# Ledger of designs, part 48: designed miniproteins, single chains, continued (4)

Each design is a single chain, and the fold is of that chain. pLDDT is the mean over its residues in the fold that is shown.

## One batch from the design tools (miniprotein)

Design m13636
Fold by ESMFold2-Fast:
Structure m13636 (fold): chain A 63 residues (1-63)
Amino acid sequence: MIKVKITKAETKDGVTTLDIEVSAPGRVAIQSGPDGTTTATAPSGYQDSVKTDVPAESALLDL
C-alpha cells in the first residue's frame, strides 16, 4: 500500500512549499481547503494533511 507523508511545509511570499515522502512511486493528489489545510492523497487512499497560513496549490503529482 502506498503511503504519503508531508514532512515539511513552508510559506514564503504567499507560496506554500511541501516536502513529501512516498513509500512507492505513484500519483499523489494535493488538495487545498478553505481553512488553510493542504491534504496529500496517495493512490491507495492514504492521506496526510498540514495546516499553513496559505494552502499549497492543488495539483496531481507523478512521483
Scores: mean pLDDT 75

Design m13637
Fold by ESMFold2-Fast:
Structure m13637 (fold): chain A 76 residues (1-76)
Amino acid sequence: SREERLQALAEELERVLNALPESVRQAFEAELLAVGERAAKEKLSIDEVVERTLEVVERLMPEATPLVRELLELRR
């Protein structure tokens, strides 16, 4: 049940990502990398990394925000 839901969300998220313009995908990857680098440098908590990741998603891929939020809640 939970594993099936996670798989369905992952597949839906991948469809959204594949439908995005290449420029948006590149910008998302660059900003996600920056979040990771900042997390390592500033020793951010998991909650802080999640918050910063959702901020990037909301700005560049607002359609994916509900999917990413649900995926993160299921993984906790």
Scores: mean pLDDT 78

Design m13638
Fold by ESMFold2-Fast:
Structure m13638 (fold): chain A 61 residues (1-61)
Amino acid sequence: MEERRKLALEAVALAIRGVAYEIEGDFEGARRDYLEAGELLRSMGPEDQEAADRYFRLAEE
């Protein structure tokens, strides 16, 4: 349970950094951060797949 909260916070931090990269025009950096956020959420198990899918979609756009 503690680990899940830590991973969720790390995913949010990566997403925030991804947004910062988009503002700077570094879309490759933003994509990498969104993909890592999605992978962290996916590693938490099936219960967080919806959130992981959201970050993967952001990386695709």
Scores: mean pLDDT 73

Design m13639
Fold by ESMFold2-Fast:
Parts: sequence; C-alpha cells; structure tokens
Structure m13639 (fold): chain A 86 residues (1-86)
Amino acid sequence: PEELLKKALEYAKKADAEHPSPEIRKAIASLEQAIQALKDKNYLTARNSIELAIAYLERALAEYPDNKDLQKALEYAKEALKKLEE
C-alpha cells in the first residue's frame, strides 16, 4: 500500500502544479499523513487518512473531470485502501 500511496501523491502533486486547488492540496496533505501512518504501523490512522484523501480527490475531480493526473491519483489511492483492508 505504501508504493500505491506514493504514486497517488506523485499524480496529485502534478495536478496541483498544473492547476493549484485547495482540494488537491488537502488531498496531498492527507496522502502524506497516510504514508507516515503506515511507516509508524498506525493502520487505523492510515486508513482514515486515505479515505479523507479520496474524498478530496473526488471533489477536485468534480471540478476537473478530464484531469488524468487526478484520475490516476484517485485510482492509486483506492487501490491502496483496498490493499490495506486485506
């Protein structure tokens, strides 16, 4: 799940660089918190942070529905959440 979150973070940062958005920046912060929580083996905090990142990415994607970087960030974040539940 950590590698999937790092990929989500990369794409979210690309999206923010192209079109700065408060929602994208909140998603970036939540993804960074999720990665740190995984390193600390705090799986509950990691899960909650990923769910929060997904919510912000979905909100950003509603404003920029054709943004492929946001689509990829959301896809990787959802895959990371699924892997964490296994």
Scores: mean pLDDT 86

Design m13640
Fold by ESMFold2-Fast:
Structure m13640 (fold): chain A 94 residues (1-94)
Amino acid sequence: MEEAEALMNKALEEIGKLAREAEEAIKNGDLEKAEQLVKEMERKREETIKELEKMAKENPDLRKYLQRLKTFFEALTKKEIEELRKMIEEAKKK
């Protein structure tokens, strides 16, 4: 489904932009801003997952395809968020 791929790609682009801004904030010592940006990434991730789940429920013929897209998106975005959270915690110790 082209719409599901477009939704996922847009979310990945937006989350990627937030991730770059969070890395800059960490580099500049603005850990409060970095934490806020990571929270925004988590919110965008949750909304995108919810929408993909809704699409899978409403389109049973595409369910397996949409579940694979969801799994890929979940894994990719979880890793990026976890890495940034570790960077923030390490920066707090310095």
Scores: mean pLDDT 84

Design m13641
Fold by ESMFold2-Fast:
Structure m13641 (fold): chain A 83 residues (1-83)
Amino acid sequence: ASELRIQKLQQELEELPSLSPEELFKTFVQTKSLLEFLKSDPNTSPEVLEAAQQLLQALQTRLQELEDQGELPEELKAKLEQL
């Protein structure tokens, strides 16, 4: 159900400040894969797509903040550049 997907995405968005760099990277990769899947599904509601895009944007922002603070591991930084 679209509502359950939106709730899950909103929960993940709220949890971002408490995630470790490795958890943020994992969630980023999963969200990027989810967004590609949702874009390929013609039955995806605009609201679900928007929620996934908002989560991806917030994850990118948080990972950038960690890099700026020197808290992002070099291995994760290299992997982000390959995505």
Scores: mean pLDDT 80

Design m13642
Fold by ESMFold2-Fast:
Structure m13642 (fold): chain A 73 residues (1-73)
Amino acid sequence: STGIKYALLPSLVPGTLLLMVSNPEDKPVTEAIPVPEGFTTATDLVTGTTFSVSGTLTVTLAPHEFRAFLLSR
């Protein structure tokens, strides 16, 4: 599969996880990234924009784009 690649990592902030997403494709990709149960908010670490999470976070990445989100409960 050539879709969005993602990793969930421990964060320095208690009760949160770092979600890192990347698009290895030469085209924009939109994908629903699964989020662990109990997380309700994702914050973009570059823009500070917050998104509501309900089991998944839908992200659209430009070609070769990388984004990072902080997941909180």
Scores: mean pLDDT 81

Design m13643
Fold by ESMFold2-Fast:
Order: sequence, then structure tokens, then C-alpha cells
Structure m13643 (fold): chain A 100 residues (1-100)
Amino acid sequence: SSSRRQKELERLRKEAKKAADEGFKKGKEIGDEKIKEAEEDPSKIQEQIDELNERSNEAGERALSGSYVESHKAIAEGASLSVAAIHLSVLKLSRKKEEA
């Protein structure tokens, strides 16, 4: 291994970290919007969960087909979307228990 390879890996890791931060931010912005929509219309909670899960799955597919940097962005986006779907699933369960 040459010092040139080490410098290339360092640049690639830095770009991947930046891409992951961008992916996380994008996923969080979408997730927060879907959570707000579900809070404004609770009858659509399941629809918002389904859309978040679909978007997370699409991000997973991009992660498998993308470059090293693109994969990190897609994984971070998908993870943020999945977290939002979990939050809405908990909200849906809580509402059902309150109505019982």
C-alpha cells in the first residue's frame, strides 16, 4: 500500500461522511413533514408510514447500486426515514389504546 492510496481513502471517507450528513438531513426533513401531516390528519397515519417505508426501501436499493459515497448518503437517508416510520407506528398504537 502506498501513501497515495492512504490519501485517496482519507478523501473518500471525508466525502462519505459529508454525504451521510446530507442524507440524514434529507431523510429527517421528509420524516418531519410526514409526521406533521399525520398529526394534522390521524386517519392518514398508516398511509404516511407506508410512504416512509417505501422511500426507505428505495434508498436501500440506491445504497446497493451506488458508489461508496452515494451508498453512505442513501443509507443515512433510509435510516432517518425508518426512524420516522417507527415514531408514527408508536403514535398509531398510542391512539388505538386511548380509544379502547
Scores: mean pLDDT 88

Design m13644
Fold by ESMFold2-Fast:
Structure m13644 (fold): chain A 89 residues (1-89)
Amino acid sequence: MTPAEREAARRGYELLLQQRDLLYQRWSSRYGSGVADVMVDGYLRAAEALAAGRPEEAFRIVYETQVEVLELLGEDPAPVRAAYEEWLA
């Protein structure tokens, strides 16, 4: 990551932290509290990892969050799983 990319990631993390409760309320209204909790936790953890200069960890967290959300919604996570495995290769 460049210094500019890390600064952008840090700012994104701070904005997500400030809007955490609003994001939870919006997503819980649409998808239910269980899905909203997973989304808020996952995306904040990913943004924190990216801000700390760990893009590979951030990508893994996003992947795990997307899989869990899809499973909670009764959707097939296989396409997301396949994309992540291809990225790791």
Scores: mean pLDDT 82

Design m13645
Fold by ESMFold2-Fast:
Structure m13645 (fold): chain A 89 residues (1-89)
Amino acid sequence: SALKELVEMIEKGASKEEIRKKLAEIGKTPDYVLSDEQIREAIAIALASLLPEEEQRKLEEELESKPREEQVEVLIERGRKVLEERKKK
C-alpha cells in the first residue's frame, strides 16, 4: 500500500526530498513538478491513516468548514502524535 510505505518513510525520518521522490514514483510524475504543498498534503493523508476510524470521522466533520491548508496542518499534528506514541513503546 502506498500509504503504508509513506508512513514507514515518515516514521524512519525520511527527508522531504525522499518523500518527493517516492510520491513521484507512485504517481509516475517528475519529482520537480510536485509542490511543497502537495508533498505536505500527501504526508497529512498518510499520517491521518494512523488515526482510529472514529477519530478520523470526527476530524472530517470538524475540518469540513476549514481551509484546506488548515486541514492539512491539523491532520499532520494529530498523526505525528500517534507516531511519537508508537516510538515510546
Scores: mean pLDDT 77

Design m13646
Fold by ESMFold2-Fast:
Structure m13646 (fold): chain A 85 residues (1-85)
Amino acid sequence: SEREKLLEEIRKLLPKVPKSVVEALINRLINEELDGELLDKAKENPNELVSEKEIEEFIKIIEKELNLNQLETLVSSLKDLLEEQ
């Protein structure tokens, strides 16, 4: 499944990116429907990386809320952030 391949790629990328950036990207992709609380958490801990426990929590949100095109955009955005080093 293409969707399963994208979710697996996201699992590999999540622990390499600040939690605040991941939360902001997800919020933008779902048209800011999770506005406020996630952005507030991102502002509180801007340099904190995604933990192993939080990876599964993010994957559950991503799997529920994002369509195939949004998953492709998320993978692309996460890769861009990692390739600019």
Scores: mean pLDDT 71

Design m13647
Fold by ESMFold2-Fast:
Structure m13647 (fold): chain A 72 residues (1-72)
Amino acid sequence: MSMEELKEKAREWLEEFAKELRELGVSESAINRLQEEIERGFEQAKSAEELEKMFKELKEALDQLIADLKAA
C-alpha cells in the first residue's frame, strides 16, 4: 500500500473515531485539535512502513481512550 493510500485510510478512520468521541460528549474543539495533531504526526512519516506502524499504534491508543471515557 502506498503512503497516499495509507494517509487516506487513516483520515477515513479518524472521521469514524471523531463520531464516537462526539457520541461520548467530547467537545468539537477537542476533537479538531486531536485530529490536527494526528495528521501532523502522519505528515512526519518518512516511509509507508513507518506510517502503517504509527496508524496501528494510534488505533490501539485511541481504542484505550474510548474505553477509559466509557468507564468514566
Scores: mean pLDDT 76

Design m13648
Fold by ESMFold2-Fast:
Structure m13648 (fold): chain A 118 residues (1-118)
Amino acid sequence: MEYEEGYKIGREMAEEAREHHRPGLIVIATARTPDLEERLAALEAAGGFARERLVPSPEAARQAFEGAVEGLEEAGAELVDRGRTELAAFGERVERAVFEVDGVRLLVEALLVPPAAA
């Protein structure tokens, strides 16, 4: 289920980027945190657009993330970078993929909030 939903979001985001030529962010998260809300507000202030998906578990987040990556690739987005990082403020771990469509940057992030830190 979550993989297929991620796939759909990925495809829709690539189409949005081609049509409107603005940067975008897909955020897949296990919980809404102040750090996530700050990231979304910063993107909106920069003239970008966001798609948010809350999921019940870290495994569901990984499935949705992989779906979004495949959806973006099949929609013709070019994978520029992929990695993992840790957000120190809340102990969140982030899986990230950076894509480009017609010169526009798209980010896909899976935010995994650890139960002991959030």
Scores: mean pLDDT 73

Design m13649
Fold by ESMFold2-Fast:
Parts: sequence; structure tokens; C-alpha cells
Structure m13649 (fold): chain A 72 residues (1-72)
Amino acid sequence: GAAALAEFYRQAATLSEGEEREFYLALAEAAAAGDAERAAALIIDRVEKEDPSAVTPEVRAAVRAHVRALIA
């Protein structure tokens, strides 16, 4: 559910620093709001910044589906 996912990302943020910490805090906010599209976009954007070749249409669809399932 959204609340459990948000808490998970807040905990991840406490173990991180810099851009990684900001990323997890943004994911926690999106999850707390139940905003699966925003959460998926944040994940996809981060993966694309690190390795653009890893972001295929199949990966984009899979990330969106997985995040929707976790927030539900």
C-alpha cells in the first residue's frame, strides 16, 4: 500500500546522501500521495540518467505496472 511504500522510501533516504537521498525523499512524497505515475517517472528518469540504454519501452511499462501494484 501507499503508506508502507512511502515509509520504505523514507527509510532508504536515511541511509543515503546527496542526490540519492533527494531521490528517495521524492519517491516517498509521490508514494504518500498515491501518485504512481510520478513515482514511476522518478524511477525511470534516474535509471535513464545513469544508463539511457537500460530504458526500453518494456522497462518503462514494467516500472509503471510494478509501482501501481505497490501503491494499491
Scores: mean pLDDT 84

Design m13650
Fold by ESMFold2-Fast:
Structure m13650 (fold): chain A 60 residues (1-60)
Amino acid sequence: TLAEAVKEAAKLVEKGDYESAKKYLKEKLPALTDDQIEAIINLIKEKGAEEFIKMVEEQV
C-alpha cells in the first residue's frame, strides 16, 4: 500500500540511504515520476523520519 511504501522509505531516509528510498518508492509506486518521488523524500527529510513514521502509524 501507499502507507507501507512511504513508511519503509522513511526508514531508509533515516539511515541516510536516499537512493534506496527513491528506488523502493519507484518500485512500489511506478506511476509516480522521479520528481514526485524526490518530493516525498524531501518531505520525510523535512519532518524527520521518526516523526513522519509516527504520524503515519498513529493516524490510524
Scores: mean pLDDT 76

Design m13651
Fold by ESMFold2-Fast:
Structure m13651 (fold): chain A 65 residues (1-65)
Amino acid sequence: SEEDLRRLVEHALSLGLDEETAERLARQSLAIAEGLYNAGIIPEELVLPVALMLLEGDARAVLAR
């Protein structure tokens, strides 16, 4: 999970987000994806892909504004 968070933060930074926004959105996206896994909605191997998709959507919304 710490390594997953680090990868998500790095990805958000690569999209042009500032450090504080990147960390906040990365933590939020990972928490949502982990919540889906804990609820039995997605398998463990989809946690990072789902978190990444959520993060990219949020990042694009922020950057398009």
Scores: mean pLDDT 85

Design m13652
Fold by ESMFold2-Fast:
Structure m13652 (fold): chain A 81 residues (1-81)
Amino acid sequence: KEKALKEMFEAGAKATGSAVKASVSKKAGDKKGYAESLVELGEARIKEAEASLKAGFITEEQAKRNIEIAEKLIEEGKKML
């Protein structure tokens, strides 16, 4: 349970960093950096959902939906590359 909480915080921090990078890249017109940041954000969101489920903060249905949304972010980023 303690390990799952730590994993959740670490995944959340990674997701926040990737979201900031995406915003900066978009504002700068860096299409490749933006696309790469979307992939990184999606991967971090998947880990966050898995860690949150292990920690007992979300249901399996919520985790599945969050993972599906994150997979769409990865797909969009890959289409831009």
Scores: mean pLDDT 81

Design m13653
Fold by ESMFold2-Fast:
Structure m13653 (fold): chain A 68 residues (1-68)
Amino acid sequence: SLDEKVAEIAKKYGLTPEQFAKAVYGYFVKGKTPEEIAKELGISPEKVKEFIDELRKAYEEAGIKLEP
């Protein structure tokens, strides 16, 4: 399921539920850059970009478009 795949992505990137929520909200709702999110979470910008790209792909494969 999409929910299961989203949970696997969060686990793969080692994000806490709070970090996951902040990254998703920051990028898709607030329009923050991966660099801004990375600074707030204390992780690399590359890790944030990869995480967001995998999430977007998972949602798009399920027929849902995520647009900032």
Scores: mean pLDDT 79

Design m13654
Fold by ESMFold2-Fast:
Structure m13654 (fold): chain A 101 residues (1-101)
Amino acid sequence: AAHKARIVAEARGGKVTIRIEVPERFSITVALLAVESVEEAARKLGVKIYSIEVKIDGGVVTVTVEVPKEYAGKLAREAARLLEERLRKMGFEVTVEVREE
């Protein structure tokens, strides 16, 4: 059976939060891939990242990014897309939800 990953990306003001649920043994690898996906999305969009914070709590990885408000939604969508692609390539069955407020 495939391992499952759930991605929820949320843009609120100048803040992007990407929450990923995976089996705990993958949490460190997924945290690295999530940061790389955010940095790649920012490069592609020409967006300056003000801060990146990563928290791991068991099988839950949360990446919080501060960017200019007008780019938060675009960054959330592109970072989630890149992360989904990377996790699927690793053999994960991925569900993605993007929320913009």
Scores: mean pLDDT 90

Design m13655
Fold by ESMFold2-Fast:
Structure m13655 (fold): chain A 87 residues (1-87)
Amino acid sequence: SFEEIREIIRETLKKILEAPSFDEQLKVIDEAVEKIREILKSRPELTDEQIENLVKAIKINLLKTLYIRQGLPLEEALEFAKKYAEG
């Protein structure tokens, strides 16, 4: 549900603040993304393409927030987030 996904995002943001390194923060984001993918896959109205697009958008937003917290400007944070999410 929307509430379940929202809860995962909230818990993920808390875990990012507690993580001792940038690499551990990235692992926390990757774990959250996989949990969200599983929830979205339970929705019969969503196609695989729609699920992957939603997952990618969520991953980009979490990474963008992380890079902004590391001191990157918004534009650069967004570009780095997109690059990481793509490969």
Scores: mean pLDDT 81

Design m13656
Fold by ESMFold2-Fast:
Structure m13656 (fold): chain A 75 residues (1-75)
Amino acid sequence: SKEELEAEYKKLEKELKEFIKKYPNIDKNVVDSLKKIIEQIKQLLKNNEPKIKIEMELGAGETALATTKVALEKS
């Protein structure tokens, strides 16, 4: 449902905010790229885009954040 997609978006946005707070010295370009993905998801939700398209962008955002976390924590 739209409510479930909005909940997943809010969860991802919260995770990004907490990640930035935990790693304040992270590269600005990396932060800006992640914020851009989150903003794109927000716009898709606002424009009532097809569920499949929103789910794909949510998955991409979750993968990007997870990959960035692993890269920082493994180094």
Scores: mean pLDDT 82

Design m13657
Fold by ESMFold2-Fast:
Structure m13657 (fold): chain A 62 residues (1-62)
Amino acid sequence: MSREEIERVARRYGITDPATIERLAEEFEALKQGFLDLGFPEDLARRFALGMVEGDAAYLSR
């Protein structure tokens, strides 16, 4: 499920390189787990992690 969200983010920013998409997916899982470990509910942890990964995708698309 998270992989599909990351793939959609990558496509919005024109990122088609599979290695870069894989890196973004790994970053998302690490960030989401970090927020969960801090006691955030899953929906908020996912939203925060997606926001951070989207920022990185936007930066890479420059």
Scores: mean pLDDT 80

Design m13658
Fold by ESMFold2-Fast:
Structure m13658 (fold): chain A 79 residues (1-79)
Amino acid sequence: MEEKLKELLEELKPELSEEQLEAVRKALRDARALFEAGVPAEHAVLQAGLELHRAGLSDEVVRRVSTRLLEILEEARRE
């Protein structure tokens, strides 16, 4: 999980400002904490998406991050 979240951040670095990247890091960290606390992956991803929207990220970036995050959390649950 941690390595895949890091890879997602690396993919976004060329496209986002440092402020936007920090918003993504926070959203991913918060979503991971919720997931590890037993919150369903879908709810953790929804909260991350709301944080990114509030931070002013585009709908396309929010959707891409949310899709990748859901895949990462679902894979972690299967193991």
Scores: mean pLDDT 82

Design m13659
Fold by ESMFold2-Fast:
Structure m13659 (fold): chain A 93 residues (1-93)
Amino acid sequence: SELLEKVKELFEEAKKAVEEKNYEEFFKIIDEMFELIAKEGSQEERLLAAETKKEIIDIIAEGKENNVPNEELMEKILKKLEEFIKKLEEIEK
């Protein structure tokens, strides 16, 4: 519960960084989110976070290869994080 609330707060901060077009702050917030889960998460939550982090790395790599604008890249990552948070909520049933 407390972990999920903190992750949701970081997600709202990430959305604000996208609105402000602040690429550096956006990735800083994402790193903080995954570090928090690695420190405080259960085994299942950490496994899900590791899988999501790999998917985000793949999105970034593909985006750079195809010259995708940073704003579009941030939006794709936000959608992946939204799906991730929904899965975290399912674990906390």
Scores: mean pLDDT 84

Design m13660
Fold by ESMFold2-Fast:
Structure m13660 (fold): chain A 74 residues (1-74)
Amino acid sequence: MKSPEELLEEIVAELEALAAAETDPGLRKVIEWLKEEFKKLAEELIKKNDPNINEKLEKVHANILQLVAELRAA
């Protein structure tokens, strides 16, 4: 099982790669903003020692990917 810190680093790296690969400058900024909001949420959950942190981080990651896909389709 990955630590919350390892999962945070992995998801942030995936979102950074997604932003770097994005050709639409507006969508790139949205992905970068979502990455920063994800980092803030993760840091708060780590600080609170939330017992469900990994599950919550994975759910938020999935929601971000879905939102990006919807914005690309629009």
Scores: mean pLDDT 84

Design m13661
Fold by ESMFold2-Fast:
Structure m13661 (fold): chain A 63 residues (1-63)
Amino acid sequence: SIEERLKKYERDLRELREQLREVEEEIKRQPEPSPVQIATLAILKSAIDFLEERIEELKKKLE
């Protein structure tokens, strides 16, 4: 159902935000972020944006 998909996306979003926080905290302990860390941040931010957009679209369908 749409509601079950929404709950899954909200859970996935929470997990991705936590992963983003962990990478950001790791970078703060270093003088400069590595290329791998920069790529990881970009991937996580992109995934978060995608899920936020999908959640918004699903919420509109439930109205």
Scores: mean pLDDT 85

Design m13662
Fold by ESMFold2-Fast:
Structure m13662 (fold): chain A 66 residues (1-66)
Amino acid sequence: SMEEIRRLTIEMFVLLAETVNKLLEIRRMLREGSNREEMERREKEIMKQHNQKVQEIRQQIDELEK
């Protein structure tokens, strides 16, 4: 339904905001002298988790539209 698609779309925006906040924290830690290679690994993990959750939400939306 359109209502369910709306809820999933809002969930997507919340996920994006959470991911942005995590990435901003990585940027802050780098400015404070954290190990660059460790921060790059953490950033990649954050993005992998984000992409997985995005795929889960998109799959749910696709099933509701078909």
Scores: mean pLDDT 86

Design m13663
Fold by ESMFold2-Fast:
Structure m13663 (fold): chain A 100 residues (1-100)
Amino acid sequence: STDENIDPKTLKLINAARGVKPEKIDELAKKLGVSKDEVEIALFVANPESLLEYIKKRRQKLEEFKEKYKDNPELVAKIDDMLKNGITEEEFKKLEEEAK
């Protein structure tokens, strides 16, 4: 799936779970408002290279859109905000619709 992207909230969960002792998994899950299973999966999935690769691919797509539509200041400003705050699949789809 070429359209899979890890949103900032999911990435934050995986990063927060990384290096956490097993005894603190339940506390982290409660603190973040997610299930214990999600935190445990995040620890097992915590391959930083894989996460960075997905983030970089989405960021690259946003930069390509910015260059393609550089004469549209409204769209450029929106892309800059996404680059600053992180990228989600929903935000990327909305950007594609606005670029039409």
Scores: mean pLDDT 62

Design m13664
Fold by ESMFold2-Fast:
Structure m13664 (fold): chain A 69 residues (1-69)
Amino acid sequence: SEEVERALARALEAAHGVPVARAEAALREAIRLLREGASPEETAEELARRFGLPPSVARAIVELAEALL
């Protein structure tokens, strides 16, 4: 749900200072990679690389994506 993804992106902005649009894009990409069979660890590394996220924030986004699957 785009509404749920937006709400989670706003929570990530409040907690970690990640711009909402970047958090939302990273969350959608995490869901896509996990559905394609990537591991949580591989997904977190890819998000940190592509979106310029700290490893801790990338991991938090992956954990949220797993909860949405």
Scores: mean pLDDT 85

Design m13665
Fold by ESMFold2-Fast:
Structure m13665 (fold): chain A 91 residues (1-91)
Amino acid sequence: AEEEIKEAIETVEERIREELARVRERLKAEMDEAARAARDELLALRDDPAAFTRRAEEVARQGPAFTLAAAEAMGEALLAKVKEKKEELEK
């Protein structure tokens, strides 16, 4: 049961990493200074899910580069939470 949950978490972590890699490759082509700043603002809100979600939706509506910036920030925040949960299961 616990081993199955850990394996499921590792599978989710790998999928998130793969999607983040794809988003990051697109960002390299499309990201300007404003989109980069918006991503950094979102990452600063990662510990407040309600504020993070609201701001991510606002950022995503500003254009394709901003949509990718919001997606990267969301993926990084989710990956950090998955890693934290995995560490709790290893105790």
Scores: mean pLDDT 74

Design m13666
Fold by ESMFold2-Fast:
Structure m13666 (fold): chain A 85 residues (1-85)
Amino acid sequence: SLEEAKKEIEKTANEIVDRGVAEGKTLDQVREELQKKLGEIARKAILETGNYSEIAYMALKALNDAVERYEQRLSEIERRRKELE
């Protein structure tokens, strides 16, 4: 369902962001993983529901929101690191 697709997209995006921070990944590495995994979920959901536009929008929004969150978390980590020097 669309609701299940949305939930899976949001959960997966959050997991990728959290792991990226924990593993010290670059923004580009996290963006690539988000594009791949959210793209896979969106493609499957589109094939199952036939609802391309809504699922594509949800996936793109989740990707952009997750990238922005990751940039903010990286900025906070760097700020905290500099304050402890």
Scores: mean pLDDT 85

Design m13667
Fold by ESMFold2-Fast:
Structure m13667 (fold): chain A 86 residues (1-86)
Amino acid sequence: SAEDELEARIAAIEAALRAHLDESLAQGVPLSRALSELRALHDYATRELLAWLEERYPGDDALKARALARMEELRARLEAEVRERG
């Protein structure tokens, strides 16, 4: 379903963002830098996700709203994890 495809894409984005964060933290990157890089990558991934939704499910405003909400929740969760570990 459209929702299953969206969730699979968000899971892939989370995995990529987590891999980048784990690498940055292992390299001793300062907290402020890790957060800045996370935000930039999240912004890029969100833009790419919205472009995919517009192409794959045109006019599904509810699915687009869900994607935006889920991406914001993911950003907040990952930022909290970075602050706790950094």
Scores: mean pLDDT 87

Design m13668
Fold by ESMFold2-Fast:
Structure m13668 (fold): chain A 89 residues (1-89)
Amino acid sequence: SKEVKKIVVTDQSDFEKAIEEAVKWISEYPKGTLIEITLNYTDSAGTKGTEKVVLPNDEELVKSILENLAEGAKAANAVKVEITITAPK
């Protein structure tokens, strides 16, 4: 089975805090295990998008990927972003 963490961002100024929360949560899981990160975002027109990445659990790598995904969501004019992280139990 898998463990899931969900973080919702509705203000771009909260992305840094959301990334810190995500990195802190993954630090509870063994380094190098595969984790899955899904961003579900909604723009100001109500259009929805999804980005999904599978990567090794490494705090610096996860932080870098989340920062890149957050910049992509900002470029897409996202007004709401849901970050879902899935780790092995």
Scores: mean pLDDT 82

Design m13669
Fold by ESMFold2-Fast:
Order: C-alpha cells, then sequence, then structure tokens
Structure m13669 (fold): chain A 71 residues (1-71)
C-alpha cells in the first residue's frame, strides 16, 4: 500500500537523521584538529537541524504506524 510505503520512507529518514546527528555530534566533540572552526560550526548546525527534524517527525511516524496497525 502506498500509505505504508510513505510511512516506512519517513521512518527511515527519521532514523537516518538521528544517526547522522549523532555522528556529527561525536565528530564535533572529538576535537578533530583537521577541521577548521568554520567546519566545526557547520557540523554543529547540521546536527541541530537533524535533531529538530527527528523531534518534529518522530511523533508523526509513531501516530501513522499506530493508525495503520489498527486497520
Amino acid sequence: MKELKEVEELKKRVEEAREEARRLRVQYEADVSSLTPEEREELRRRAEELERFVEENEPVVERRIKELEER
């Protein structure tokens, strides 16, 4: 069903965003001397954007999965 496929794709995107944000946070905190201050700030900004995406979309995925399971 198309609706199930769309929810699965959103769930995958949320999971990918969560893992990417975690990796970016680890990289930022690791004090990697090879990164410029500008590159480090970009990592932080991207992590925060991905974290916001997860926070906003995780409840949507949960709600949609529950609705589909009740059918």
Scores: mean pLDDT 77

Design m13670
Fold by ESMFold2-Fast:
Structure m13670 (fold): chain A 64 residues (1-64)
Amino acid sequence: SNLTLRRQHAEHLAFVLGDAQAKDILSQIWALDLKIAVERALKGDADTIAALEQQLQQLEEQLP
């Protein structure tokens, strides 16, 4: 998907080229990915999961 390619591009910027902004955005995205995965595994509240997914979408829009 387009988002997968943008994440890969951001990873290249962060870890090959040393871009601090890309590192910051990726770290926030990974933290949200983990929180969503945990909430789903624990069969957490659907509204909580939806709110976390909305936050993830907003951060993904900031990817290069």
Scores: mean pLDDT 85

